# Designs tried in a protein design run: designed miniproteins, single chains, continued (3). Part 63

Each design is a single chain, and the fold is of that chain. pLDDT is the mean over its residues in the fold that is shown.

## One batch from the design tools (miniprotein)

Design m10177
Fold by ESMFold2-Fast:
Structure m10177 (fold): chain A 88 residues (1-88)
Amino acid sequence: TAGEEGARRGLEAAEEGRGEEAAREALRGGQQASLAGEQSGNIRASMEGGVGAVAAAVGLVLAKKGYEEEAARLGKMGAESALRGARL
């Protein structure tokens, strides 16, 4: 799924220390997982995707301010939540 694809890419980028990419991909994955959960009536999937998107959005703001390592950590957290949501 698009949510799972974004989450997977976010995890890969985070593992490689690419904080901005990790946050961007995790945000995309979380948003897609949240939307899919909403469309299917799966509240837990929608919430997990939403939480992932929020964490990733904070990471992206930090990446733009030069906090790449913190962005990678938040991107990883966001991607993990997005992946859980996408698989529910």
Scores: mean pLDDT 87

Design m10178
Fold by ESMFold2-Fast:
Structure m10178 (fold): chain A 61 residues (1-61)
Amino acid sequence: MLSPEELEERMLALVRELVADPRTSRAVALTYAQWLLREASRYLSPEQVARLRRRVEAILA
């Protein structure tokens, strides 16, 4: 099983891959990021989810 830190890094890698793909629209990337943060809240603490959300928002900016 992945540690919380490993899970966060893998989720961030997925968001970066979506943003880097020129075939992925901003709307699709935002929708996927929102879904991913929702899923993360099932496995991560509220503090970890808040940190992950800030890092995802930085990638999407």
Scores: mean pLDDT 77

Design m10179
Fold by ESMFold2-Fast:
Structure m10179 (fold): chain A 84 residues (1-84)
Amino acid sequence: DKVEELAEKLEKEYPTEEELLEWLAKELGVPLETVKEWIEKMRTATDAEAEKIKREFLEKLKAILTKEMRKYGVSDELIEELLA
């Protein structure tokens, strides 16, 4: 599957969780620790707070993933389906 091929390609480019998070931090324009804090807050927050944090983070993440997927030749239609 094209999605699995893309995931494998990203895993090869960023083989550790640390490298993947560093890439994400650079794309977001924030320190690596900020991204780690966002993930931890989503994990430990109350339901209402977690939903708000997830929504804000997911919007930024979707924008980055859309840009990256386009670089790898994924169609806009498929990107919308994957990120919905």
Scores: mean pLDDT 67

Design m10180
Fold by ESMFold2-Fast:
Structure m10180 (fold): chain A 81 residues (1-81)
Amino acid sequence: SPEERENLEEALRKAERDVDEIERLVRQDPSAFSADDLRRAADLLYGQADLLEKAGYPELAERVRALADRLLALADALEAA
């Protein structure tokens, strides 16, 4: 439904802002999040992306997967440091 799409797009915009904030906080303090916490968050986002794709929102699913990929990259960088 149009209302469902609008609600999902607003939730996605919030998630995008949250990931931007996580990246900012980690840049200022590498101990702000553990690599394990970031990987668990990424796993949750990949699961949400699969549900969005099945619900008929593949474009939103790809945006959520991109957020999950960013959290995994951040987790990998923290473990490499």
Scores: mean pLDDT 89

Design m10181
Fold by ESMFold2-Fast:
Structure m10181 (fold): chain A 70 residues (1-70)
Amino acid sequence: SEQRLREEARELARRLLEAWEASSPEERQQLREALEQLRRDLETREPSSPYEAELARLVLDLLERHERER
């Protein structure tokens, strides 16, 4: 279900944002680099699983919206 995927993406994004805000500057830099790498991989590779691709894109979209608000 698309609604279930969106709820999972929001929960995952919430946890990542909590980790981001609780983490040190060094850990934030590592997380940012990991997210950038994931974003690049999604742009250059065909997904083997539609579920995984959609979940990853929803998480990235939610994180990017949060970044834009700051």
Scores: mean pLDDT 67

Design m10182
Fold by ESMFold2-Fast:
Structure m10182 (fold): chain A 92 residues (1-92)
Amino acid sequence: MPLPDGKYEFEEETTLTSPADGTEAKGTLHMSLEVVGNRAKAKAELITDDGNVALTGEREEEIVGDEIHVKAKVYNHLTGASFEAEAVLPAG
């Protein structure tokens, strides 16, 4: 992983368009990244102005030898759609 151990957070007010139905959700996008040794976890949440969660995403990465093992989950609360993916990437 290119980043040192630590926790990184980012917040931005934005409008996201739902890919499934074209519905727009306006709110605050909260993103966090936590790096610990050979592992990194990323989380993203879009929270509407009414305090409801519109989108959640999680990504986990682990370095195993010369490979990065990635797991990703996304849930769209506007459509009820979920997405899960796993991938193996070269570590460098």
Scores: mean pLDDT 73

Design m10183
Fold by ESMFold2-Fast:
Structure m10183 (fold): chain A 80 residues (1-80)
Amino acid sequence: SKRDQANEVENDFMTEFQRTLTRLLEEGVVTEDQAGEAARRLGAELDKLLQDFMAGKLSKEEVKEKALERIRELEAELRA
């Protein structure tokens, strides 16, 4: 179902982003508070992408592409 696909995408990208945040924390690039804020921002943005997917506005492939792009943008912001 579309909901099962949405759950798969959400879990996969949150796992990848958590690994990215752990690396940034280990490198001393971000604080725990900054990591928590970034995770909340990504979660809200992923929720919107998944809502658009469920509404038929985006394909699964488009959601994955946009999610990866957003993770890259957030990492760049945190490194700036």
Scores: mean pLDDT 81

Design m10184
Fold by ESMFold2-Fast:
Structure m10184 (fold): chain A 73 residues (1-73)
Amino acid sequence: SMKIEQAKKLVKEAFEYYKKGEYDLALQKLTEAAQLVSGTSLKQLSEIGRLQNLILNKAPEKEVQEEVDKFLS
């Protein structure tokens, strides 16, 4: 699905913002990704929700990377 591929790009962009400390931009990109997958995959929507929670709690970069990698696989 084109929407899933677009969501993957947005998740990658969110992680790049997170690594730069741009937390609000990271969350904005995840919100856009969630909108693209809501109605296509409950699993992927749930995975984005976990990423949003990790970023909101300023989780270690390694934990965020692991969840990003799961979403991208």
Scores: mean pLDDT 87

Design m10185
Fold by ESMFold2-Fast:
Structure m10185 (fold): chain A 87 residues (1-87)
Amino acid sequence: AEAALRALLAEAHERLRAALSDPAVLTLGQVMLHEALRAVAEGRMSVDEALALVERALAADPRLSPEQRALLLGLHREFMARAREIL
């Protein structure tokens, strides 16, 4: 479980770095995805609960552009689908 989580987080961080040029948005995206994946891995949240909270948080953050929200939500959906299969 921990090895699978670490591999998934490493890939997620790499894809966020490739997609996002704003350091503040990159840091936000990395922290949110790390926290969501760890909560699911530790059994504190279901995948569906984690996705619902992320979607709500991204929609409520006025600092994010619509394009940044769509990108971050898309990455969360992708990595949560993978987490559902391997965690």
Scores: mean pLDDT 82

Design m10186
Fold by ESMFold2-Fast:
Structure m10186 (fold): chain A 72 residues (1-72)
Amino acid sequence: GKKKLEEEAKKLELEGEIKLGIALIQRGVANVVLRNKGEAGKPDADSLLKQAKKLEEEAKKLYKKAEELKKK
């Protein structure tokens, strides 16, 4: 029924929110590393930004699946 699809959509949205939250923290840490270490911190910052982007892409896919479930 519709309620089961809405519950599944909410679970996917929660997983997406968690991934975006972690990505935001990683972007914040990357910014702090760059401010404190400058160019010496760039490899660590670039790694964190790459991980954040991957989590953001995963969250986008989860939100899209949740939206599709809500339309059925």
Scores: mean pLDDT 85

Design m10187
Fold by ESMFold2-Fast:
Structure m10187 (fold): chain A 65 residues (1-65)
Amino acid sequence: MEVSRQVGLMIRAIGVAIEVGGTLSLEDGALVVETSTPDEAARARLEEEGRAAAEALGKPFVFRR
């Protein structure tokens, strides 16, 4: 049940990253999300989805531009 939820949230975060021009990586036990988009709304959406995925994984969340 938990694994299915984690996979679903990761797939969702990856989908948003592809759509808005971002990347997701796992670095030193943290979920790192990076984007170069100047669109504030797109950045906020990616941050929200990445944070949700990190929380489901039980990992620290790092958001970079």
Scores: mean pLDDT 78

Design m10188
Fold by ESMFold2-Fast:
Structure m10188 (fold): chain A 60 residues (1-60)
Amino acid sequence: MSTVTLELVGDEPVTDGKGKTLKKGDTFDFPVPDPADAVRYAVAQRELAELEAQGFKVVG
């Protein structure tokens, strides 16, 4: 399992599924499961796509 850092680049605050409110410029680590775990990997990819739709961008 690796992690990617996501940054909110959108102007609107976003509340994550864990109750944290993130604002433009805020970052958090997102766990990416091993692709061999197809179910967890697919769920993580969907969640990542939803976060990107909400204004998050993967950074380093």
Scores: mean pLDDT 75

Design m10189
Fold by ESMFold2-Fast:
Parts: C-alpha cells; structure tokens; sequence
Structure m10189 (fold): chain A 75 residues (1-75)
C-alpha cells in the first residue's frame, strides 16, 4: 500500500470544505503521500448515509482545503 496520512476531521470544518448544506456526523480524510490525491469519507447526520469522495488537491479547492485540514489535524 502507498504511504498515507489518515485523520479524523472536525465535522463542521469538513462540511464547509465540501460545500455541503447538510451537517455531518463524522468525517475522515486520507492523504496519499507523494500525490495530490485526497480521499474523504463522511456520514450525513440526518440520514446516516456514508459517502466517500476522491478529490485532487492541485485542481479542486475542496480537495486543497481538506488536505490542509487533514495535515493540521495530523500534527
């Protein structure tokens, strides 16, 4: 497996970074080291539905914001 950083995010910060109107119960980010790839997994508070999205931090502002939040939380 490639080297990665996996970290729990503040649900409110993740909601803002993703531009979601619906509140999250939890969120987690996985940063693939040596790449601009960010994988975010989250659960919607109202429905309990779990989602996973793959974003590119170099081309997607949401990906860049999530990568920054994950690196701060991991420190």
Amino acid sequence: LPAFVAVDLDPEEAQRALGLEEPLAWAQALIVEGTDQVVVSYQLASTGERHTEQLNAATDPAGAALRAAALRAAA
Scores: mean pLDDT 80

Design m10190
Fold by ESMFold2-Fast:
Structure m10190 (fold): chain A 61 residues (1-61)
Amino acid sequence: SRLAEFERQVRAVVADWERDAVAPEEAVHRLEVLLATVRAEFPEATDLIAALEARIAAVRA
C-alpha cells in the first residue's frame, strides 16, 4: 500500500542517517516532507505521524 511505502521511505532515511550517509539537516528535511505528506493523505495514521515526529526530534538532538 502507499502507507507501507511511506513507512519504508522513513526507514530508509533513518538508516542513511544512522550510517552517516546523509547529514542530519538533510535527514530532517526528508522526514519533514514525508510527515507533511502523511498528515495530508493519511491523517488517521496517528501512530506513524507520532513516530515521524519522534524521529525528527531524535535527529535534531
Scores: mean pLDDT 82

Design m10191
Fold by ESMFold2-Fast:
Structure m10191 (fold): chain A 84 residues (1-84)
Amino acid sequence: SGRDFFRQVGQQVNGLVNNAQRAADQGDVQTMEQSLQQLRDLRNTMQRLYDRTGSSYYGAAYQAGLSGVQTAQDLLQRARDRLG
């Protein structure tokens, strides 16, 4: 169902953001960059699906991905600023 799909995407976004947060705590810039790239890919996929279908579930999933990207970018920038 669309609700189950949205729940799964939300869990995936949260998992990737949590991975980026743990990597930031360890100073692991490469893992943060990988998590950010996966969030960008997920966001872009949801945007394309929303643009093609107009489905509110893909629109909501796109917004979740967008928020995840922003959080991971902020974490990466702060980690880079602290490391050098």
Scores: mean pLDDT 85

Design m10192
Fold by ESMFold2-Fast:
Structure m10192 (fold): chain A 98 residues (1-98)
Amino acid sequence: SLYQKLLELQEEVVEIFNSDLPEEERYARLKEVADRIQKVAEEILKKYPDNVFAHILLREVQELKRLIDEKAPFDEIKREAEHVFLHFNMLLLELEKE
């Protein structure tokens, strides 16, 4: 399910931020996870193309990827990732009621 995929991606992000990995490896792993998060957002948009929140979510994922590519401070990337996952969870909970 999309919810299960989201939980796994969220756990991977938390593990990266809590890891003692070299900075360059952490950025590389964050980029891989962000690409996978984008695919989940795109799948939601394919199912709900007129959903405004799905479009907002894709924009937030694109901002997350921008911060990673620019090697922004990990605290900024963490805040953006938390914002993305909060909105994913809210959207999926709302959609599952239908």
Scores: mean pLDDT 81

Design m10193
Fold by ESMFold2-Fast:
Structure m10193 (fold): chain A 80 residues (1-80)
Amino acid sequence: SVKEEIEKIFDEEIAKASPIVRGMLEAAKKHILELLDKLTDPNVSEEEKERIREQIKLLVDAFLSDEAAERVMKLVEEAV
């Protein structure tokens, strides 16, 4: 699933991170997974889903490497 693939990308980045950064990445991972659950909810409007996608992009750009952020965003686009 998209959620499992995104979890794997975060776990790979967490494994490379310093102990201080690991906590931040785990918090970002949890938040992004919660946002993904909203993207897969058929009761959420398409306008709100677009805002959620923008929010996920801001989070991955802030916390992940450029390569990992691109991988996550590709999976998010495929989930829509």
Scores: mean pLDDT 83

Design m10194
Fold by ESMFold2-Fast:
Structure m10194 (fold): chain A 81 residues (1-81)
Amino acid sequence: DSLEKQKKILEELKKTLTPREQKVFDVIWEHYEENLTLSELAKLVGLSVSTTSKTINNLEKRNIIERVKSGRKYSFIPVIP
C-alpha cells in the first residue's frame, strides 16, 4: 500500500516535469544516499553541467529536491515521501 501510494505520487509528479527534469529527478532518486557532485550527476544524466545545474535549480525552487552539504561536496535528495 505505501509503495503503491509513493509510485502514484511519483507518476503524477513526473507528468508535471519536462523530460529533462524527469531524467535528472530519476537519477537523484536512484542515488539519493550517495553524495553526488554536480559533475557526477551531469555524467549520470548525460547532460552538460550547465544544463544539469539549471534543471536542479528549477527542481529545488519547486521543493521537489533539497541540497545537502557534505564536506566540500553538495548532494541532492528527493523531498517526496
Scores: mean pLDDT 74

Design m10195
Fold by ESMFold2-Fast:
Structure m10195 (fold): chain A 68 residues (1-68)
Amino acid sequence: SMERKQEVMERMKEIWLELQKTGDSKAAEAKLKELQKEYGLSDEEMEEFALLAIQAVDNNREIVVPPP
């Protein structure tokens, strides 16, 4: 459902933000594997959700277009 997909997205965003703050890739990887197992997601689905989550974080953080 859309609600469940939104929950996955929010958890992905939290993992991404924590990784950016701490640089702890091992902790991020462990959390991603746990999320994948919990929701029964394929590797392709995980990649798609991760990209969407990163994009959502970036959109909330920045609106700057570099000058040409």
Scores: mean pLDDT 73

Design m10196
Fold by ESMFold2-Fast:
Formats: structure tokens, C-alpha cells, sequence
Structure m10196 (fold): chain A 71 residues (1-71)
């Protein structure tokens, strides 16, 4: 469900906020986030809820990492 996906995303985002990912360039995180979003879309099309939630969590972690980078 959309609510479960949002909860998984928020859980990953909060985890990365409290346990920061290793420092990398903006380009690295942008590429990683694009790959994670592509994996999430593939999981959604396949209807695999476990994969959807796992990839939504990963998107959350990478979204925090990218947003926390200096301008």
C-alpha cells in the first residue's frame, strides 16, 4: 500500500539521519538514488511488496544523504 511505502521511506530517511552514510560526492549519491528509484519501480511493476518496501527504505536513506550535502 502507499502508506506502507511511505512508512518504509521515512524509516530509511530517519535511519540515515541517525546513522549517516559514508561521505561521497553529489554525483555519486544522485546516481545511487536513480538506481534505487529504478529498482523500486521494477518492484512495483512486479507487485513484490517485500522488494517494494526494501527499495523504498533504500530510497529514503539515499534521499537523506543527498539532501544533507552542502550546496
Amino acid sequence: SAQKLEKAYNSGYEYAKNHPLAPHSRAYYEKALQKAKAALNTAIEAGDESSILANAYGVGELSYALQSLPK
Scores: mean pLDDT 84

Design m10197
Fold by ESMFold2-Fast:
Structure m10197 (fold): chain A 68 residues (1-68)
Amino acid sequence: MSKIEHMALFASDFLASLGHEELAKEIESKKYTISEEELREFLEELAASPDERIATLGRYLLEQLRKL
């Protein structure tokens, strides 16, 4: 499994755990076809969240993506 696929699955599981099941399913449905650009856009949306936990996770995952 690629690092991008692994990161998408991690984000999906986290969002599902917070009750954001539709967002979790959307990212999971794309896990095998998602590009780095699409993943970055998704994580930027998380980083802009009014929920500090989601925003912090989004920023953290964006930093990890930059290391790819």
Scores: mean pLDDT 76

Design m10198
Fold by ESMFold2-Fast:
Structure m10198 (fold): chain A 110 residues (1-110)
Amino acid sequence: LKAIRETQIEVLLETAKQLEKAGKHKHAEIFRVAAEALEYELENNDPEAAAKKLREELSKIVGKELPYTKESNVGQLMTQALRVLTKSQAESEEILALLKEAAKKIPRPP
């Protein structure tokens, strides 16, 4: 469990670096705060507190209050924030390609 979460955090941070280099500063910030939320969840074993804090931070980044429900988690909140910022299919595909490239650089846990 911990190794999988640590791998997810590394992939998110690498994706943020690549987005920053591409000039996508707000998208990079989404990935950075999501990684911080996963680190908080890992350290405190409190996914609800992590999700609530992430929702507030993402809402500020996108300039719109993101919906929050009992089913809200880091992945769902990231998806909602990315949908608010990403206005074209081409941009969505570019972000997905950067995420896949980041994932290739980070070794899978054994």
Scores: mean pLDDT 77

Design m10199
Fold by ESMFold2-Fast:
Structure m10199 (fold): chain A 68 residues (1-68)
Amino acid sequence: LEELLATARDPEIQRVIRSLLDAGLIKPEDVVPLARVLNAAPSRDERLQAILHYVKTGEFPEPPRPPP
């Protein structure tokens, strides 16, 4: 949980990950990697898509390519 707070700087991301833990939809060892993916997502819709991808596949989506 402390690692979650350090990684997820957005309170909305922290709330979402806590909800996933409470629902048993995420493994404790995946909390920090998922928080990093969500923290890198620029919009709520992209965060939602990353969460849905992880819940369905158990894997993290590829990070978006930064513009050159």
Scores: mean pLDDT 68

Design m10200
Fold by ESMFold2-Fast:
Structure m10200 (fold): chain A 86 residues (1-86)
Amino acid sequence: APTLAQKEAERLIDYLEGLLADPSTPEELKKLLEQLIAKLRAELPEFASLSLLEEIGEVLRLIGLRLDLELLDDEERKKVLESELA
C-alpha cells in the first residue's frame, strides 16, 4: 500500500493535472505545473522510504501546498510554484 506521503503527493499531482487540462489556465502557469508534476513523480519512490517524523512533515507540506494552490489566484500560484521548484 502507498504511504501517507505518497497518497498526498498523488492527490497533489491529480489536482495539478486538472489545472493543466483547464484551457483557462495561463501558459506560463502551465509550464510551472508541468515542472512540479515531473518533480513530484520523480520524488514518489523517496516518499516510500521516509521515517515517521519525515513522513508527517512531508504530508503536512504536501497538503499545505495543495490547499495554497486551490485557494490562491494565478499570480500567487505562480509565486508558490516558483518557490517549490527552486
Scores: mean pLDDT 86

Design m10201
Fold by ESMFold2-Fast:
Structure m10201 (fold): chain A 97 residues (1-97)
Amino acid sequence: PPRERTGVQPLPEEEQLERYAEGAAEVIAEEIKKKLGLDEELKKKLKESLAEAMLEVKDGDLEKILEKIKEELKKKGVDEELIEKIIKELKKIFETY
């Protein structure tokens, strides 16, 4: 028989949203890394930028999310040509969702 869990406290909604955003960002960043051949540092910057953009854009507007990701990657010193390639691949991923 399965063990009964007697002390389940639900996570705060804010923490649940942060975990969701970080998990989604990790999966998306790994796919972009595979497609564009990014190193681990660039993948980490992309993951952080994705999570931050997803948390800031509460209305789920894809174009706003992509613009926020672009801004965050620029702040992290990612090359602008590479940012454009990343945004293009992100559009494909989100359009097939």
Scores: mean pLDDT 73

Design m10202
Fold by ESMFold2-Fast:
Structure m10202 (fold): chain A 87 residues (1-87)
Amino acid sequence: SEALEKLYKEAEKTLEESEEIIEKMSKEEIEELLAKAEEAAAAEKDPVKREYAELAIEALRALGIEKDKEKAKEYARKLAELHYKHL
């Protein structure tokens, strides 16, 4: 569907913008950001919002810690699909 294709493109653009920011961050700053995000996700009572947060955390981990851009793209696509499902 056209709407899902748009969400995929937006997710890829967000990932590219995130990569530019992450490249300027230290590993310690990325690890601190991940720790805060994990605490926020664990406290989230809405299961859809929690799933979204968990996928975003894994995308950030793949991009910033693992340096695996393809794995980060996979999580970005899963985020787009989750967003589309709950439109």
Scores: mean pLDDT 86

Design m10203
Fold by ESMFold2-Fast:
Structure m10203 (fold): chain A 66 residues (1-66)
Amino acid sequence: KTEEELIKKAEQLFLKYLEILDKNYKPEEQQKIRDELAEKVTKLGSTLEASKKALEEITGEKFELQ
């Protein structure tokens, strides 16, 4: 698998969680998660690993990008 496809998959998973959060949580909480994800990704250098780690930490889910 290419790095680009793995990043896109991680992004799709993130968007899926935003939809779930939108159904069960207030938009303010959803926005906080987006901001926190962006901050973590920037901190880690905006790599595939950064995206994976940020998603795992924000959502509490484990992602295996294989």
Scores: mean pLDDT 63

Design m10204
Fold by ESMFold2-Fast:
Structure m10204 (fold): chain A 98 residues (1-98)
Amino acid sequence: SSLLEEAAKEEEVKKAVKEIEEKFGDKKVSELNAEERREVSEIVYKHLKNVLSTEQLLEIQARIWNPEVDLSAEEQAKKVPDFVRDLVTELLAEEKKK
């Protein structure tokens, strides 16, 4: 990708994380109820649908909805904005591998 495309992706990630921080900043991933998990999922999709592949978006959705199955105890203890930021950063780094 061009530097402009990379900058645009980074800006959308920052927008998603900021909106999550404003609504859920002090909550841990394990503390979210079903309604809050839906809202986090909608925020992620809204900002990141043009940044991440469908497969990557589905992976984020799975981890948001089934934290006890798909996340480590350390990841479940993360604040929601930190969890989303770290996961998206990991997925974008994987795109740079071949």
Scores: mean pLDDT 78

Design m10205
Fold by ESMFold2-Fast:
Formats: C-alpha cells, structure tokens, sequence
Structure m10205 (fold): chain A 65 residues (1-65)
C-alpha cells in the first residue's frame, strides 16, 4: 500500500540521518553503518508482514532519539 511505502521510505531516511549523527558523535563509521542497517532491516521485515502499526512505532522510536 502507499502508506506502507511512504512509512518505509521515511524510516529509511531517518535511519540514514541518525547514522550520520552517530558518526559525528562517535567518529565510528562501522558503528554508524551497523545502526542504520539494523533499523532498515527491522523496517523491511515489518513492511513484509504488513505491520503498519509496527512501522509507526519504529518511526516514533527513531524520532525520540
């Protein structure tokens, strides 16, 4: 659905932006990449299950960081 696609795209963008913040804070590129990849994989799994509420919760979790 369009809502799943939009929410997945938003979470991917947030994961990448938070990864950049983590890189600036820690200087650790591997840690930053691992964080972003873990979030993206979680979002992808939720999207495959059609778990719209899970995707919304993940987005809220990321925005609270």
Amino acid sequence: SAELEELLAEIIELAERLGVRLLIETGDAQKAQAFAQEVIERAKELARRGDLEGLRRLKEELLAL
Scores: mean pLDDT 88

Design m10206
Fold by ESMFold2-Fast:
Structure m10206 (fold): chain A 73 residues (1-73)
Amino acid sequence: SEKEKELEELKKELMKILGVSEEEIEKTKEDLERGIPIPLDNKALDVLIALLNVEVNGIKKEDVLKSYKESLE
C-alpha cells in the first residue's frame, strides 16, 4: 500500500540519520512484540517510535524528517 511505502522510506531515511541497521530495527520490533524490555537510549527504538507516530498519530513523514535533520549536525 502507499502508506507501507511511505513508512519504508521514512525508516530508511531515519536509518541513515541515526546510523541504525535494518537488522537492529527488526530485532527491536520483535523484542517489543514479545514484551522484552528495550533500553530507552536504543536508536532503533527511536526509529520505531517515529514510524508509529506517522502511522497512528497522524504526524507527517516530512515533519518527522525535518525535526531529526534540524536537531542533528
Scores: mean pLDDT 76

Design m10207
Fold by ESMFold2-Fast:
Structure m10207 (fold): chain A 65 residues (1-65)
Amino acid sequence: TTGAVAAAISAIALGIEYGVEVKVEIKDGKVIITVDGSQKDLIADLRKLAEQFRARGLEVEIIEK
């Protein structure tokens, strides 16, 4: 969906802002974001982003490694 692409771009942009690589995958309209679990501030911002898109009916998952 169009919302999935917007969420993916936004997550990647947050990663660039923090100087951290964020892996994003879109499967069947679901957005899966994988990030280093030590990046607590970035993860907090990604979770806020995920809530905004979930409120619009998009499924977003954040995986911490």
Scores: mean pLDDT 83

Design m10208
Fold by ESMFold2-Fast:
Structure m10208 (fold): chain A 78 residues (1-78)
Amino acid sequence: SEEFDEEVEAALAIIQAAIGIHYARKHPEKVTDEDLAWMEEVARRLEELAGRSTNPDIAKALRDAAEDVRREIERLRA
């Protein structure tokens, strides 16, 4: 169903965000401007999915993931 596809899309986006944050924390010296731009796109995608979600728990998980990505970008830019 479309709802199931949306849940899978949300889960994959959250997993991608978690992987990106993990690698950035392990290898901050290797993070490029291109990597930062990609992380910004990931955050925007998570925020978009959260806004479209009809499930409040999924919407919250997506928003929390987006905030984690945003915080990591700010940390890397400092």
Scores: mean pLDDT 84

Design m10209
Fold by ESMFold2-Fast:
Formats: C-alpha cells, sequence, structure tokens
Structure m10209 (fold): chain A 100 residues (1-100)
C-alpha cells in the first residue's frame, strides 16, 4: 500500500540519518537520493500521479526534518549539512518527475 511504502521510506531515511558519517558526506547524499528515487518509482508503479508523488516526497521530507530537529546527538552544523543533502536530493527527484 502507499501508506506502508511511506512508513518504510521514512524509517529508511531515519536510519540513514542515524548512521551519518561526517567523513563520508557524498555517501549520505547518494543514499538519500537513491532512496527518494526508489520511493518515486514505487509510487509510480502503484499508480500515483506526478503531483501525488511530489506531494508524498515533500511530506516525508517534512517528517524527517522534524526528526532531525529533535535529535540531540547531532550538532547544529551537522543538522545543516544533512538538511542541505536532503533538499538537494528531493529537488533532483522532483525535477526529474517534472521532466517526465
Amino acid sequence: SKEELEKETLEKLKEIIDNYDPSKPEEVKRKILELLEEYAEKLRELGASPDEIKKSIKKIVEEVYDYIENDESLSEEEKLLIYKAIEEAAAKVIEKIDKE
């Protein structure tokens, strides 16, 4: 279901954040991008429209931002770097959807 897929994707995003390695920032960006691309493709296979896919991506991004903001183990500098990685990945996926 779309709801199960959303939940699974959000949990995987949280896992990527929890395992953030500041010595490998490009690996984190790649993992986030790959996960969001997989999420978009799976939503498309379930019959979601381009607008529904974009809305779903924006929703999980907002939910993971709330998760990061409440993470006391991350410095403000680390949070900013993670936010930038998520924003860049989401923007690339949304741009690809808009071109299809």
Scores: mean pLDDT 83

Design m10210
Fold by ESMFold2-Fast:
Structure m10210 (fold): chain A 81 residues (1-81)
Amino acid sequence: MKEELLKEIDEIFDEAVTLMREAERQGRLDLAIEAGVVAIHAATLKVILEKNPDYPLEEAKKDIEFIRSKLEEVRARLAAA
């Protein structure tokens, strides 16, 4: 469902912004930038999903999985520091 995907994108965006702020607090500017890139990707996907009714939901799910995997990579690297 499109609404569920939009909600998941919003959750990823909020998590990415939170992680970016935490990385900045720890002086990890490299990870703050990477978390910011995740947030930009999430925001871009939301615009695509809202404005392009023909965008395949299965493709959107793959995009969400990719963005989430990148967020978890940043989270793991921040935790390892």
Scores: mean pLDDT 85

Design m10211
Fold by ESMFold2-Fast:
Structure m10211 (fold): chain A 103 residues (1-103)
Amino acid sequence: MDRVDSMMRQVYQLISQAQASTDDAQRVQIINQIVGQVGQMVREAIRSGDPRIMRRVRQSVADIISQVDQLYEQTTDPAAKAQMGKLLDQIGEQGRVLDERVR
């Protein structure tokens, strides 16, 4: 029903897929998809103008950052780890944009 709820479900499905993957390159591809979905969720939350939706998305972004950071720590390929680090920074930037709007 809520577009944000649908996007959030998609992100958690992608996180589960990334956690199940033993291929570092596949994890990078999935995390890149997560970055795109998080960006869309943040834009929809801001567009809604609803502080409750914005707070919910901000909490989800914080949880997503924590879960992606765990995947980053588990990654052994140096090139994949470097790409995951950049993607993690991008998710952090999206969270910061939302924080500025909630204040």
Scores: mean pLDDT 83

Design m10212
Fold by ESMFold2-Fast:
Structure m10212 (fold): chain A 71 residues (1-71)
Amino acid sequence: PSEEEERAFAREAARRMAEASGADEELVLAVALGSSSEAADELRERLSDEQIEAALRVAAERGREFAARAA
């Protein structure tokens, strides 16, 4: 996939993860793009284990969809 497709995927994944976990969308997007390690730590501190699990399930599902489209 192109870098533009990867960026679009990350943005959509971040939006869905934020919806699933109740987290700030911009903070989740920063983590998804790898643009801030501090953002990742902040999410872990502010979210419960259940919210993190919900976000990770959405991320895994989107990752599989992305991999399938790349194949």
Scores: mean pLDDT 69

